Designed miniproteins, single chains, continued (3). Designs and how they scored, part 8

Each design is a single chain, and the fold is of that chain. pLDDT is the mean over its residues in the fold that is shown.

## One batch from the design tools (miniprotein)

Design m8245
Fold by ESMFold2-Fast:
Structure m8245 (fold): chain A 99 residues (1-99)
Amino acid sequence: KKIKIKVTLVFTPGDPEKSREYAEGAADAAVEMTVNAAKYAKFLLGGKEIEITLEVPASGLSREEIERIANRAYEKAKKKLDELGLVDSLEVEVKIIEP
């Protein structure tokens, strides 16, 4: 295990809409991107660090809801990556841009 992956989810403000479904969909996409990045990175010589940054519109979501969505995505990605044995570490950072 030689690959380190850092995923940054940036939640951006805006007018309230039905943002939860969009945020959950974006989080699921982040899981798939993370797994795919690890699969491709296994072809690299030596250990590499991969950084993925995704901007997620999250207007109208509470901080607690944002953290819950991010934590669920982290757990899904961690489980898939552990099953594949591809990653030395997975780090997920949540940034909330205040209006």
Scores: mean pLDDT 68

Design m8246
Fold by ESMFold2-Fast:
Structure m8246 (fold): chain A 69 residues (1-69)
Amino acid sequence: SQEKVKQSEEMLKKDPKNSSAWTGLGKAYFDLGKYKESKDYAQKSLDFDPTNTDAKDILKKSTDKIKKS
């Protein structure tokens, strides 16, 4: 997951509108238990691509984890 964070950050340096890279950060931060950051990155992905199903899934899961905290 740490390596996935670095890969997604490098992609975003080249293209900050890359929805899949934002989704990658959301998933990586979810795997790290950082649910607030995961939610924010998934939302950022959806801001660039509202149809991104992976980002919608991460947003739902991270929001659910935050509400249970």
Scores: mean pLDDT 83

Design m8247
Fold by ESMFold2-Fast:
Structure m8247 (fold): chain A 57 residues (1-57)
Amino acid sequence: SDAELEEALRRAAEAAGVPLEFARLGVGSRDNQERLLALLREGRSPLEAMRELRAAA
């Protein structure tokens, strides 16, 4: 769901103190956005989720 991905990206952007577009570019692909959402659903904080995505890249 695009709305859930948008919310996940917004939460990540807010936690990191960056614009939404910067967070979107940093996360990248739809697959990475889906993984961000999954990590948040598993109880990861937005910053922890972003670190985990970066470590996988």
Scores: mean pLDDT 78

Design m8248
Fold by ESMFold2-Fast:
Structure m8248 (fold): chain A 87 residues (1-87)
Amino acid sequence: SAAHEAAVAEMERLTALTVEAIAKETDESHIRSIAGIALQEIRDIADRRGLPRELLRELMERFVREASAVRPDLRDWLEAELARQLA
């Protein structure tokens, strides 16, 4: 639906901006905070817009994949945080 397309676009924009911020940040604790907040915001947008659970999972996995591409040193932590957020 148009509403689902708009929600996906909002989350893709959030992902792009957050990944750019993560790529520029040098403090690991700040990156962890930024990533945790972004994943929670993706969940909140999905809940508010009524997105299916599987689409939410796909969008959160996409965020972690893109963040891990710019910070491979934090990939294991990002994957663990994704698992924690999806529990």
Scores: mean pLDDT 85

Design m8249
Fold by ESMFold2-Fast:
Structure m8249 (fold): chain A 79 residues (1-79)
Amino acid sequence: MPVTVAVIVERAAAPAVAAALRAAGGTDVQITPLSPTVARVTATFASEAAARAAMARVGELPGVLDVTLARPAKSKPIA
């Protein structure tokens, strides 16, 4: 089941975190500024296992403050 990873990061580190999430297979990567110094980076992964592996990778980057699994926003309509 697809899951969304949300990373709270120092604003200067947001592009590096976004690139790492994309490299880990993340889709719909978005950077949302929360304050002048903090941003939220989100990405969608095909499974919780893939999301957890990506979280481990981005957690090693400088400027990462928090990493969490966000509630899935919406599934696609069934055909």
Scores: mean pLDDT 77

Design m8250
Fold by ESMFold2-Fast:
Structure m8250 (fold): chain A 58 residues (1-58)
Amino acid sequence: TAQQLLELAKKAEEEGKDILATQLRVVAQRVAQDGRQLDVDRVLAAAEQSAAYTESLL
């Protein structure tokens, strides 16, 4: 759920993974707005891939 994604974003921020934390917060806002139940592990994996790609562009 959105709350689980926000907890993962907080953990990522504490680990210094700022890009991942930002992307997880964006997904959490979308999930909260849509009211959908998502597979949190799959969302995390996708966000990690997206963050890694974004970091490769820096």
Scores: mean pLDDT 74

Design m8251
Fold by ESMFold2-Fast:
Structure m8251 (fold): chain A 76 residues (1-76)
Amino acid sequence: SPEDAKKAAYDGKTGKEMALNAMKAVLDGGGSAENATAAGIGSIGSVLDAGSPSGGPVSEEGRERAGEIAEGAAKR
């Protein structure tokens, strides 16, 4: 579900983990591979834009943005 995708992305410990969690949640919810890829790219992009490294700790702002992107992708 969109709620599950948002939570999965938010619960990731690194940008890479958040992206993988978002992609998996979108696919598990019946989303397309395109939507899952968009969620993953958007999540890692949000983390990097917020100044956090892809393999390190994520800022609260980057985490929230990644969650919103995953939720949006799961709704499509």
Scores: mean pLDDT 76

Design m8252
Fold by ESMFold2-Fast:
Structure m8252 (fold): chain A 109 residues (1-109)
Amino acid sequence: AQEKLEEIRNLLAQLRAETDPAKIDALAARIQKLGKELITSSKDESVSLEALDLIHEALLAETNPLARRRLAEVLIELSKTLMSLSEDLDVILKAIGYILIAIGELLDL
């Protein structure tokens, strides 16, 4: 779990510095894949929420419109994945919150 969180953090840092559309798409796809693997393999939902928090913080800090769109799409997809696996109402409500934030960001693009 910690190794995947660290890789996600490193990929988010790369995405923030990236301006090439093809590389932005590749980085976002890799973040989504790792995030999904982390959420589906983790027994500790706090780790899943930490991954969503990292992506949310990256989304708020991003100025490139394509990277912002891709991060919002990733946040929606991973939040939906967590909602489908969780039986904890507080976790489900946090995931819904991330989906609403991401939709708001997409509407501003």
Scores: mean pLDDT 87

Design m8253
Fold by ESMFold2-Fast:
Structure m8253 (fold): chain A 105 residues (1-105)
Amino acid sequence: MVLEIPAVSKEEAREKIEEWREKARGVELRTPLGTTYSAEELAEEALRLLERLTPEEIARAMRAAEIVYRWALEQGESEAEAAMMALGAAAVALRGLAERRAARA
């Protein structure tokens, strides 16, 4: 069985991350460990990581972020909170993909 993952361009990914950054403006994400992230911090990390990844890796990370965004909206979160959660998911997924590629080098 061949599953083709649709490629997402770096331009499309940047546009979506910028949309989520704008929607999440003024929202803080606090982790259980007490670390606080702004939407701008998460968006900047995600945008930086996009330059280092393939379209297929970007598609995987963006798919994970979109799943989190939809899930948060279904749970009754605001668009701003859902966008913040999506930015967090994108940053974590993109970071993990970059680390896996470094391990293969």
Scores: mean pLDDT 78

Design m8254
Fold by ESMFold2-Fast:
Structure m8254 (fold): chain A 66 residues (1-66)
Amino acid sequence: MPSVDRLKAFLIRLGSNVVEPEHLEDLKRETALTDEQLAAADKDGDGVLEPAELKRLSELLAGVSR
């Protein structure tokens, strides 16, 4: 399963457009995210991924932004 599809499935299960710090380890495990990729998406550095940051993460995982 592509990482982008895994991210979508994770968000559906979570029932939220925001990923809190408690859920970051599950997200990393399911999408094979590195700490560096997560840090690049988390603009405020507080461990919360908001919708704009999740969109950026999706683009990074897809490897294409068109």
Scores: mean pLDDT 72

Design m8255
Fold by ESMFold2-Fast:
Structure m8255 (fold): chain A 85 residues (1-85)
Amino acid sequence: SPQASPEVVRLHQEGVRAVEAGDREKARELARQLLDLGAYVSAAGIALAIDDDDLVERALAGLKESGVGYDQVKADVEAWKALRA
């Protein structure tokens, strides 16, 4: 599974660290790499944390096409955006 690959785990952990460090450009690059690997849940989480709506929408589109996890991740995105409003 793309979500369980060692590469996806590594990129996700690096993305979380970049978000925590405030390194938005590094987090954005890691989110793009996660998208390229089909790790849409991880990509959506990193993109959402850096407030990159384009990457969030790309990750949600990938989840919708995959048929797995779209409704749950979309609900999580909407809930998190509501907390920032």
Scores: mean pLDDT 83

Design m8256
Fold by ESMFold2-Fast:
Structure m8256 (fold): chain A 95 residues (1-95)
Amino acid sequence: ASVTVTLDVETNTATITGPSGTLVLYDGSTVDLNGTVTVPAERALRSKLIVGDEVIDVSKNVVGVTLEELKEVLKKVFGVEPNEEVLKELFNITV
């Protein structure tokens, strides 16, 4: 299965698009994914998608965001400016 995450820096939200399945947010709560769902960026960046027996790390499927935009979102969400090398390692950033 494939999943796509689009970050909105202005609203600090993420739109997750993918196959029908269950999103498990970092706090253990669940949300049904029926093609697309919008959640706070922090929840998306720490979420897992369960589709049958497959578990997908949502943070590894972030697309359509620059390194600069991702830094801005993470700074707002976590209150710290992350290192560029760490961001490139943790997220699939499309430049």
Scores: mean pLDDT 65

Design m8257
Fold by ESMFold2-Fast:
Structure m8257 (fold): chain A 66 residues (1-66)
Amino acid sequence: MDFEEAKEAVRRAAEETPDPGGRAALGAAVRDSRSAEELIEGLRRGVEQSTDPGVRAALERALELL
């Protein structure tokens, strides 16, 4: 998957996420990454560091799309 395809998949996941914290976390992962590999690693770190179940669910769903 190229980086633009990965970013669009994550943006769509963010738009479908009702949790504002989940949307913010997905947007930050896209903003802070420079490649598809960095985006995947950012999402994985977000899952490990997040204590909010809504944020974790949003990040895990985005990872399943990638």
Scores: mean pLDDT 80

Design m8258
Fold by ESMFold2-Fast:
Structure m8258 (fold): chain A 87 residues (1-87)
Amino acid sequence: MDELKAEAERALAAGDIERAIELGARLLAEQAVTKFGVDREKAEAFFKRLADRTLELMAEGMAPEEAIERAIEEMREEFEELLKEGA
């Protein structure tokens, strides 16, 4: 966790938003596994798809914050099911 967080912070400081989003997704996957008992492969696959969708929306001209919110909205039901599987 500490290494991923440090890398994400360095990416943000460098203005590498794509790298920061990818590392953020990995951090969220780790939290899903450790806090919610979600299967690691499922968590990693889900948050990778979330990151990929966020990057697609950014490529279409959305601001990073709007792209993240939109991607979460689109994948909300799948995210809720992922967390329920861990409980």
Scores: mean pLDDT 78

Design m8259
Fold by ESMFold2-Fast:
Structure m8259 (fold): chain A 81 residues (1-81)
Amino acid sequence: SAKDEARRRALASFEAWVAEEKKHLSPEAAAQVDALLAELRALVDRAIAEDTPDEEFERAVLGLVARILRVISADRRRQAA
């Protein structure tokens, strides 16, 4: 469906952005980001399978995206110090 395609496209765009950011991360931060991306992929797959409402899906996605961004930001701060 168009909704499923939109969710997969959004995931693919975010994964592409994260892949570029990972080039500058420590191995430890990169591993943490990979684990969170696996959780995000699983969440998207479940949301498509279960036709999860947009509001519930967006809340769950925002939580995982925020965690990924915090890992990236924290690693960059450590490298800048």
Scores: mean pLDDT 86

Design m8260
Fold by ESMFold2-Fast:
Structure m8260 (fold): chain A 75 residues (1-75)
Amino acid sequence: MPSAEELIEKAKEAEKEGNYEEAIEHLEQAVRRLEESVRRAAALAARTGDPSLAREAQAQLERAKEELKRVKEKK
């Protein structure tokens, strides 16, 4: 099963080909995976007292959401 990074890469390739529908599908899947990663990172941060992993996961999610919004606006 592809990682969030792999899904974002596939979305970029689809966008380069002008296939915005496929790019949106890949980005929506990436967002779902990153939302799960944020939940896991938040739980880990709470247990370890290290908020850096939660911040990093949240930043990745926000970037993926911005990419999804950008591609949707171009369609």
Scores: mean pLDDT 81

Design m8261
Fold by ESMFold2-Fast:
Structure m8261 (fold): chain A 74 residues (1-74)
Amino acid sequence: GVEELERALRERIRRLRERYPDDPLAQRAVRQVEESLERARELVKQGKIEEATRLLELSDGLLLIVEGVLRVAE
């Protein structure tokens, strides 16, 4: 559900901050996902659950790509 996906994304953002605190790509991804999490919350308040879910799924995809790039760069 939306709540579980939000929780998972917040944990991943926390790990990115801890592991790559000074990396510009990590910082940009964290910022982008935080903005998406705020927007998703507003969509949920408006009853737009499907739109909120799609936005969080896009954030999941973004984090998968960024995490992969950063892991290879290590």
Scores: mean pLDDT 87

Design m8262
Fold by ESMFold2-Fast:
Structure m8262 (fold): chain A 87 residues (1-87)
Amino acid sequence: SAEDKLRAVEREVVEMLQNKAPVEEIIERLRELAATLSPEEQIRLADRTATYAIILQSQGRLSEEELEKLLAAMRELQEEARRRAAE
């Protein structure tokens, strides 16, 4: 199902963040995964990823620079999804 697919994608992203994968690699993978999702699912993925990244940074598990890069990428994904939804 679409819900199962989104849940699997969210789990993969959370695992990458927990395993301290390079932020650039996480962003690249998120863009690849987002391209396979509906605009609504892409917005939801970006929102959840941003929230989790903020929590990790507050716990000292991400640097400020890593958080800024992730938040910027998530904002771009949200804007792209909103543009596609408006068409």
Scores: mean pLDDT 82

Design m8263
Fold by ESMFold2-Fast:
Structure m8263 (fold): chain A 100 residues (1-100)
Amino acid sequence: SSSTIEELKKLVEEIKELVEKFLEGEISFDEFAKRVGELHKKIMSLIKDEKTKKEIEDEIKALVLYLAEYYDTGDEKFAERAREHLERLEKIIEEYIKKM
C-alpha cells in the first residue's frame, strides 16, 4: 500500500539520520544501537518475504558491527564500511518497494 511505502521510506531515512548523528558524536553508541534495533523491528513488521527480511537483517547487523568497531577504534575505515552497508540497505528497500 502507499502508506506502507511511505512508512518504509521514513524508517530508512530515520536509520540514515541516526548513523549521521552517531558519526557526528551527537548520540552515544548505546542510544544508536537501541534506536536502530527499534527501527529494524518496525521494518521487519512491514516486509512480507523471508528472503528480503534476511537481506535487510544482514545489512543492519553489518552496519551496527562496523559502527561498533568505529566506536572502539576511531578508525574511519569502519565508518566507510558502515556507510557501504547503509547504501545496500537503502537499495534492498527501494527494490522491495518497486515490487509492491
Scores: mean pLDDT 90

Design m8264
Fold by ESMFold2-Fast:
Structure m8264 (fold): chain A 90 residues (1-90)
Amino acid sequence: MPSVKINVTVEFSDDGTRKITVEWSYTGSDGRTFSGQTTVESKNATDEEVQRLLKAIEKHLVEQLKRLGIPEEDIKNVRKVFKEAIEKVR
């Protein structure tokens, strides 16, 4: 059974810089594993700016997963994880 693991981390610095790290891994039914990591830094970050960055990372990741042939059901789980992460920024 295919599995998708997504982890989203948002870190704050005293200078107002926010660092967003997204890590993902996928394991297919044939045992093949694909993984990646994206890190984005934002200066003078508002909650709205962090939410926009998370949405951009989500779009990029979904496009990568679609190219890997990951099922729509697993893509829905990825979108759910990002929705929860976006809500936590508030």
Scores: mean pLDDT 71

Design m8265
Fold by ESMFold2-Fast:
Structure m8265 (fold): chain A 85 residues (1-85)
Amino acid sequence: SKIEELLKKIEKVVKELFELLDEERQKRVEQEFNSFKEHIKEIKDEEERIEELETFLSELELELERVRESAKLKEELDKKRKELE
């Protein structure tokens, strides 16, 4: 279903975020995702659920892009400074 497809896309983005984030921020993202899943269960209309899921996915994708850019900059800085014993 469309809902299952969107949930899988959201789970993939969350997993990618987890690979880039520290434990504190991972916990925050997990809490936000769990709260969102609880919210979605209360929505009776399927079309409204799909709209909410698409909005949440878009917000997560934007956050992932921000995190990826920050991670890339840190990697480049670390590479330039070389390892200090």
Scores: mean pLDDT 80

Design m8266
Fold by ESMFold2-Fast:
Structure m8266 (fold): chain A 75 residues (1-75)
Amino acid sequence: MDIVKGGSYPGPYGISLVVNAVKELNLKSVKIVPGDRGITFDKKTKVVRVGVQTPVDAVKAALESIGVEVVEDLT
C-alpha cells in the first residue's frame, strides 16, 4: 500500500507510523501539506499530509529528529 495512515486523531503512535515509513525509504527531505483529517504519508509522491487538529510542530520535530529536512507548504 502506497499510503501510510497514522489515523484521524494521531498521538505519538500514529505520528511514529509515518516517521518510520519515511525512515525506511531513506529520504533526505519530505513536504508537509495540509490534509483533511489526521496524518497520512504517500510513498510515491513523498508528501506528508497533516490535517486540522494534528500538531504540525510535533510531526516536523519527529521527522527532523531522524535527519529528514521538512519543507512546509501550508498555504
Scores: mean pLDDT 75

Design m8267
Fold by ESMFold2-Fast:
Structure m8267 (fold): chain A 90 residues (1-90)
Amino acid sequence: SAEIEKLIEQAEEAARKAEEAEAAGKYEEAARHYEELARIAEKLAELTGDQQFLNAAKYARIEAEANRLLAEGDEEAAKRYREEATAAAR
């Protein structure tokens, strides 16, 4: 549907903006874009029933939290959070 296509485009844009902000060290901005990505992915999962979008939402939530920790200057907590999330996915 046109709604799903638009949401996919918005998700791709949010992901690009998040990655660009993170690469620039703008961690608070990156966290906001990852939060937006998670919201869009959750909506796509609701509309499609596709597990891929639930996985994308979980990933985006993890990256948002990690970037919030980086914005607070807690690089060690951000690293631990990402490592624990990766271990839980195995």
Scores: mean pLDDT 87

Design m8268
Fold by ESMFold2-Fast:
Structure m8268 (fold): chain A 104 residues (1-104)
Amino acid sequence: SSEEEKIDKEIEERIEELSKISKKRAEFAKKVYEILKENKLDRDTQIELLKEAEPEEIPILVDVLEILGVSREEILELAKEAGKEVEPISLHDRLREEARKALE
């Protein structure tokens, strides 16, 4: 569908951006995207991926989940069940807050 094609393009663009910084991170993003897509974004699969993720992989997994339509609030609940710490503020919100503080 056109919606699936849009999500696939957004994931592909994110993976390409990550590959410029780290091939390992790009490969992780691709792997978790494939798992989540295959399992139709199943809640138990999301929790398991969070449990197995290394600390440096958590932000990548969170980005993939957000692109797939999982809210930040839902991700925080999943992370709590997985026993992992996730920042309550998205990268966009963090950048917005920094811009606000720079004007003070």
Scores: mean pLDDT 75

Design m8269
Fold by ESMFold2-Fast:
Structure m8269 (fold): chain A 66 residues (1-66)
Amino acid sequence: SLEELEKEAQELKGLKDTAVEGLEKALAAGTIPDAESMEKFKELQEKADEAQAKLEKAKAEKAAAE
């Protein structure tokens, strides 16, 4: 449902934003994240983007059903 897509998109965005904040904080402290941590950030970004795309598609379809 649209509500489920909205929740998924918001949850994944939150996880991505938290991971980005952690990365920025580590870099500010002079710590370089390892390759595994960077890969996890990429995975979260991809999942968040996919969830957002699904949500936008569902919203467009619902709007078209006027």
Scores: mean pLDDT 79

Design m8270
Fold by ESMFold2-Fast:
Structure m8270 (fold): chain A 77 residues (1-77)
Amino acid sequence: DIFSSIAAAEAGHKLLIMGIDLTLNDPTFRKTNPESDAQLQWRRARAKEIIAAIDAGDMKRLRALIEEEDAWIAAQR
């Protein structure tokens, strides 16, 4: 159902932020991968916006953000 899907999306994006934060807090990674750092920061900001849309109950914005994320992932293939 919609509520189960929203809960899964929120949990998934929280895990994504945690993983990105762990990576960006590695001084070796940041020093050697400046372009990847920018991409990870962009993904982190997007994930935060998705969580904020869920918290606000803004389903139209949530849909748009997920579609944008899906398009970005497809472009990385």
Scores: mean pLDDT 72

Design m8271
Fold by ESMFold2-Fast:
Structure m8271 (fold): chain A 60 residues (1-60)
Amino acid sequence: MLTEEEVQKIAQEKAAGLDTYDALRKVALELAKKGLLDEKEAETGDGGYLLELIRSKVKE
């Protein structure tokens, strides 16, 4: 598993580069698989919601 600092850096960089729902969902699902986001929310969220979820993770 990645360190929390590495996870935050990856999520921030990926979120900054994401402007499509498909790419954003892939990042969210990857984080959910690692236990960093809720899998249900990663699967069902829209692009804007997923972007906020990923950014919320880097905020903590």
Scores: mean pLDDT 62

Design m8272
Fold by ESMFold2-Fast:
Structure m8272 (fold): chain A 81 residues (1-81)
Amino acid sequence: MEEERRREEKERAVEEAVRAAEELGRTVTQNMSKQDPAAAPVVAGVARGEVAALRREAEESDLETAKRLLEHARQRLQKAK
């Protein structure tokens, strides 16, 4: 029971961190497309790679690390807006 709650809480933190990173990637890509349209696909690819890396790191980490990654992702998104 407790292990299932921790697993669900971790999955929620991972998904929220991924969503924040995806929003950041979209924001950065959109800004790049306005300044240099040719670079936008490259930036989008890098952003997708960072989202995948964040998901892997958060899934492989403990709950506390996943929550820290979520907090960092939210802070980065806040700064980009």
Scores: mean pLDDT 79

Design m8273
Fold by ESMFold2-Fast:
Order: structure tokens, then C-alpha cells, then sequence
Structure m8273 (fold): chain A 118 residues (1-118)
């Protein structure tokens, strides 16, 4: 059940950071959408980290690794191609929303496209 995994992921994140009810709901929807697309632990960890960064919360490398380990326990499969594509688009969106810098967001999108072709 995807909802059970979403709630377990949120519980692990809230062990590290304090979220408002509104932030928790925003993050719940983001995680739910990623899991529906078949997102694996690696990309989900990156997405959560980027979203927290946008909220001004920077995790240490040790905290990122701990979340990754916990997410691997909950999600056994690697990301689907669809989930990897959506992950890249969400990273660009989060960067654009944070900076308002459309040019930088477009440059990042181009770099992801180049890496997918290699």
C-alpha cells in the first residue's frame, strides 16, 4: 500500500526536521506522486533533500545517508525511467521556484538531458 510507505517515509523525515502541518501535507503529496511513478530510494532521497533545501533546511551528509538507508528498507526497486524523468523535472521546478532564475533552471534541464543521452 503506497499510503503506508508515504506515512513511514514522513515519519523518518520528521525524526530529523520539524515541519508545519502545511509543509507536511505538501511533502506528503510530493512523495506520493514520486512513489506512484515508481520512484526508488536514491531519487526519492534526492527529491526530499531538494524540497527541504527550498524550505531552508539543509541536511548533513550523514543525515542524507541515514534517510537513504531507511528509504531503501521501504523501497526495494530502483526508479523507473518515468520516475527518473519526473525527478529531474521536479528538481528544475524547485530550483526555479527558489531562485526565480528561469535561465539557470533551463541550463540544469539541458544538463540532465545530456546525461540521459550518455
Amino acid sequence: DIEEIVEKILEEIEKLVKLSPEEKEELRELIREGLRRGMGARELTGLVGAWLGRKGIKLTPEQVFELYKKFQELISEPSTPEARRWYQEELVRLLEEESGDVETAEALRRRFEEKERA
Scores: mean pLDDT 79

Design m8274
Fold by ESMFold2-Fast:
Structure m8274 (fold): chain A 100 residues (1-100)
Amino acid sequence: SLEEAKKELLEKYNIDEVLKYWEATDGILPEGLDPKFIEALKIYYEGLKALKNGDFERAVELFEKALEIFKSLDPSKYQHFIEELEKMIEDIRKILELKK
């Protein structure tokens, strides 16, 4: 089921813990970060919230937008984060295909 698939994704990527950390920082990030990186992070966290709410299509849209920004900055510096985000997008797309 879509509800079960959502729970599995939240557990696999520790999304509840990641969102709790983001909320605890009150959106305050370390000084010296690239402003575009900060923009991409905010979009990424909006995508995580959409995923938690079961809005898979919106989550993919937001993650792809964040991914493009991360890739435009320095792919080598953010490679690990980019790869994890790409895997998450693929997992969500597989769930959406099962719905069709």
Scores: mean pLDDT 78

Design m8275
Fold by ESMFold2-Fast:
Structure m8275 (fold): chain A 93 residues (1-93)
Amino acid sequence: MLSEEEFKKLMEEIVKTLIEILPSLSEEEALEKIKLALDTIKELALENNLATPEMLEYFKELVEKLLKEAPLSEEVKKEVKEYAEKIIEELEK
């Protein structure tokens, strides 16, 4: 089972990798890659019982970092934010 510390590190590594690769992708490819990464984080949280308020807050902070640092259009940023909010709602249940 994944620890909270390992999960935080994994989420940080995923977001860092996204920020590094996104400038080389099309807008459509970028959105698909981000959604896949967010879905992976959701699945890991569910499988490891890590959908805690502290982990969800950390996830929110990392999504904010992605939206600030990644060279994304406003349309893609909106879709990413809405998708992340949906994941948070699913994990809070």
Scores: mean pLDDT 84

Design m8276
Fold by ESMFold2-Fast:
Structure m8276 (fold): chain A 95 residues (1-95)
Amino acid sequence: MQKPSVHMYWHSPAQEGVENYLVADVSGANPAPEVEFLRNGEPVSDQRRSPVMEFNGLYSLRVTVRVTPRPEDRYAARVTSPTLSEPLVVPFSRE
């Protein structure tokens, strides 16, 4: 089973109450996956997806969303693909 790699990070050092960009880099997928951010289990609006990049038959893309970090908010990336038996949900750690 080929699982894509997901790496999530803040564009700038995270500060509570300061607007930032949350970034998810998804790589190692074939075919190109669908990726979305979840906030507290719900899809986040106004997510931006990069153009899909291909190298050696593997696809990668970046998803970004502009959000203000808050201690109560829990983020995850949900990856869906025909080659995955179920959606892959990767929780974002705060560190």
Scores: mean pLDDT 78

Design m8277
Fold by ESMFold2-Fast:
Structure m8277 (fold): chain A 93 residues (1-93)
Amino acid sequence: MVPSEEEKREIFESLKTPHSLYSFEEVEAIFRKADVDGDGVLNFEELKIALRLLKMSTADLSVLEYLKTYDKDGDGVLDFEEFVQFVLQQEDP
């Protein structure tokens, strides 16, 4: 089941740091735009859409490495919590 707006906000607030460049509203909007099938997770192609919206590299190898690093379940998708962790980590190269 897709998390509610309040649940998504709570997840973001729990994970953000003082140096976070992205607001909850920006991350949530990107996630929603990238989640084309509305299943509440981002697959490989949907993650590419999110990366394009974040103005990051969309190279296939980069996308695969991000999935490998942040996909804790190994199912080839990122949920909202995993996506927030990914975004916040990319702020510090």
Scores: mean pLDDT 74

Design m8278
Fold by ESMFold2-Fast:
Structure m8278 (fold): chain A 80 residues (1-80)
Amino acid sequence: VVDALLPSPRDWLELGLEAIELAEQGKKVYVLLSEGTALPGLADASAGLKVGESRTVGNITFIIVDPNDQAQIDAILKSL
């Protein structure tokens, strides 16, 4: 199962907790983040990444996106 989570600035704490919970359930989780964003409990996993880069930690894949580039986001989601 592939679960894609799009970050909202309002919901950063809940997004971080949900990503951890889904990964602990053995699900493959994709988290789309803006450059320089840190999720609670997962801040080190995305550290130093630039737009277009990704890092996988366990079942969670962090993908750095420009939140204003909807065409890039749509292309990434289509590739998942």
Scores: mean pLDDT 67

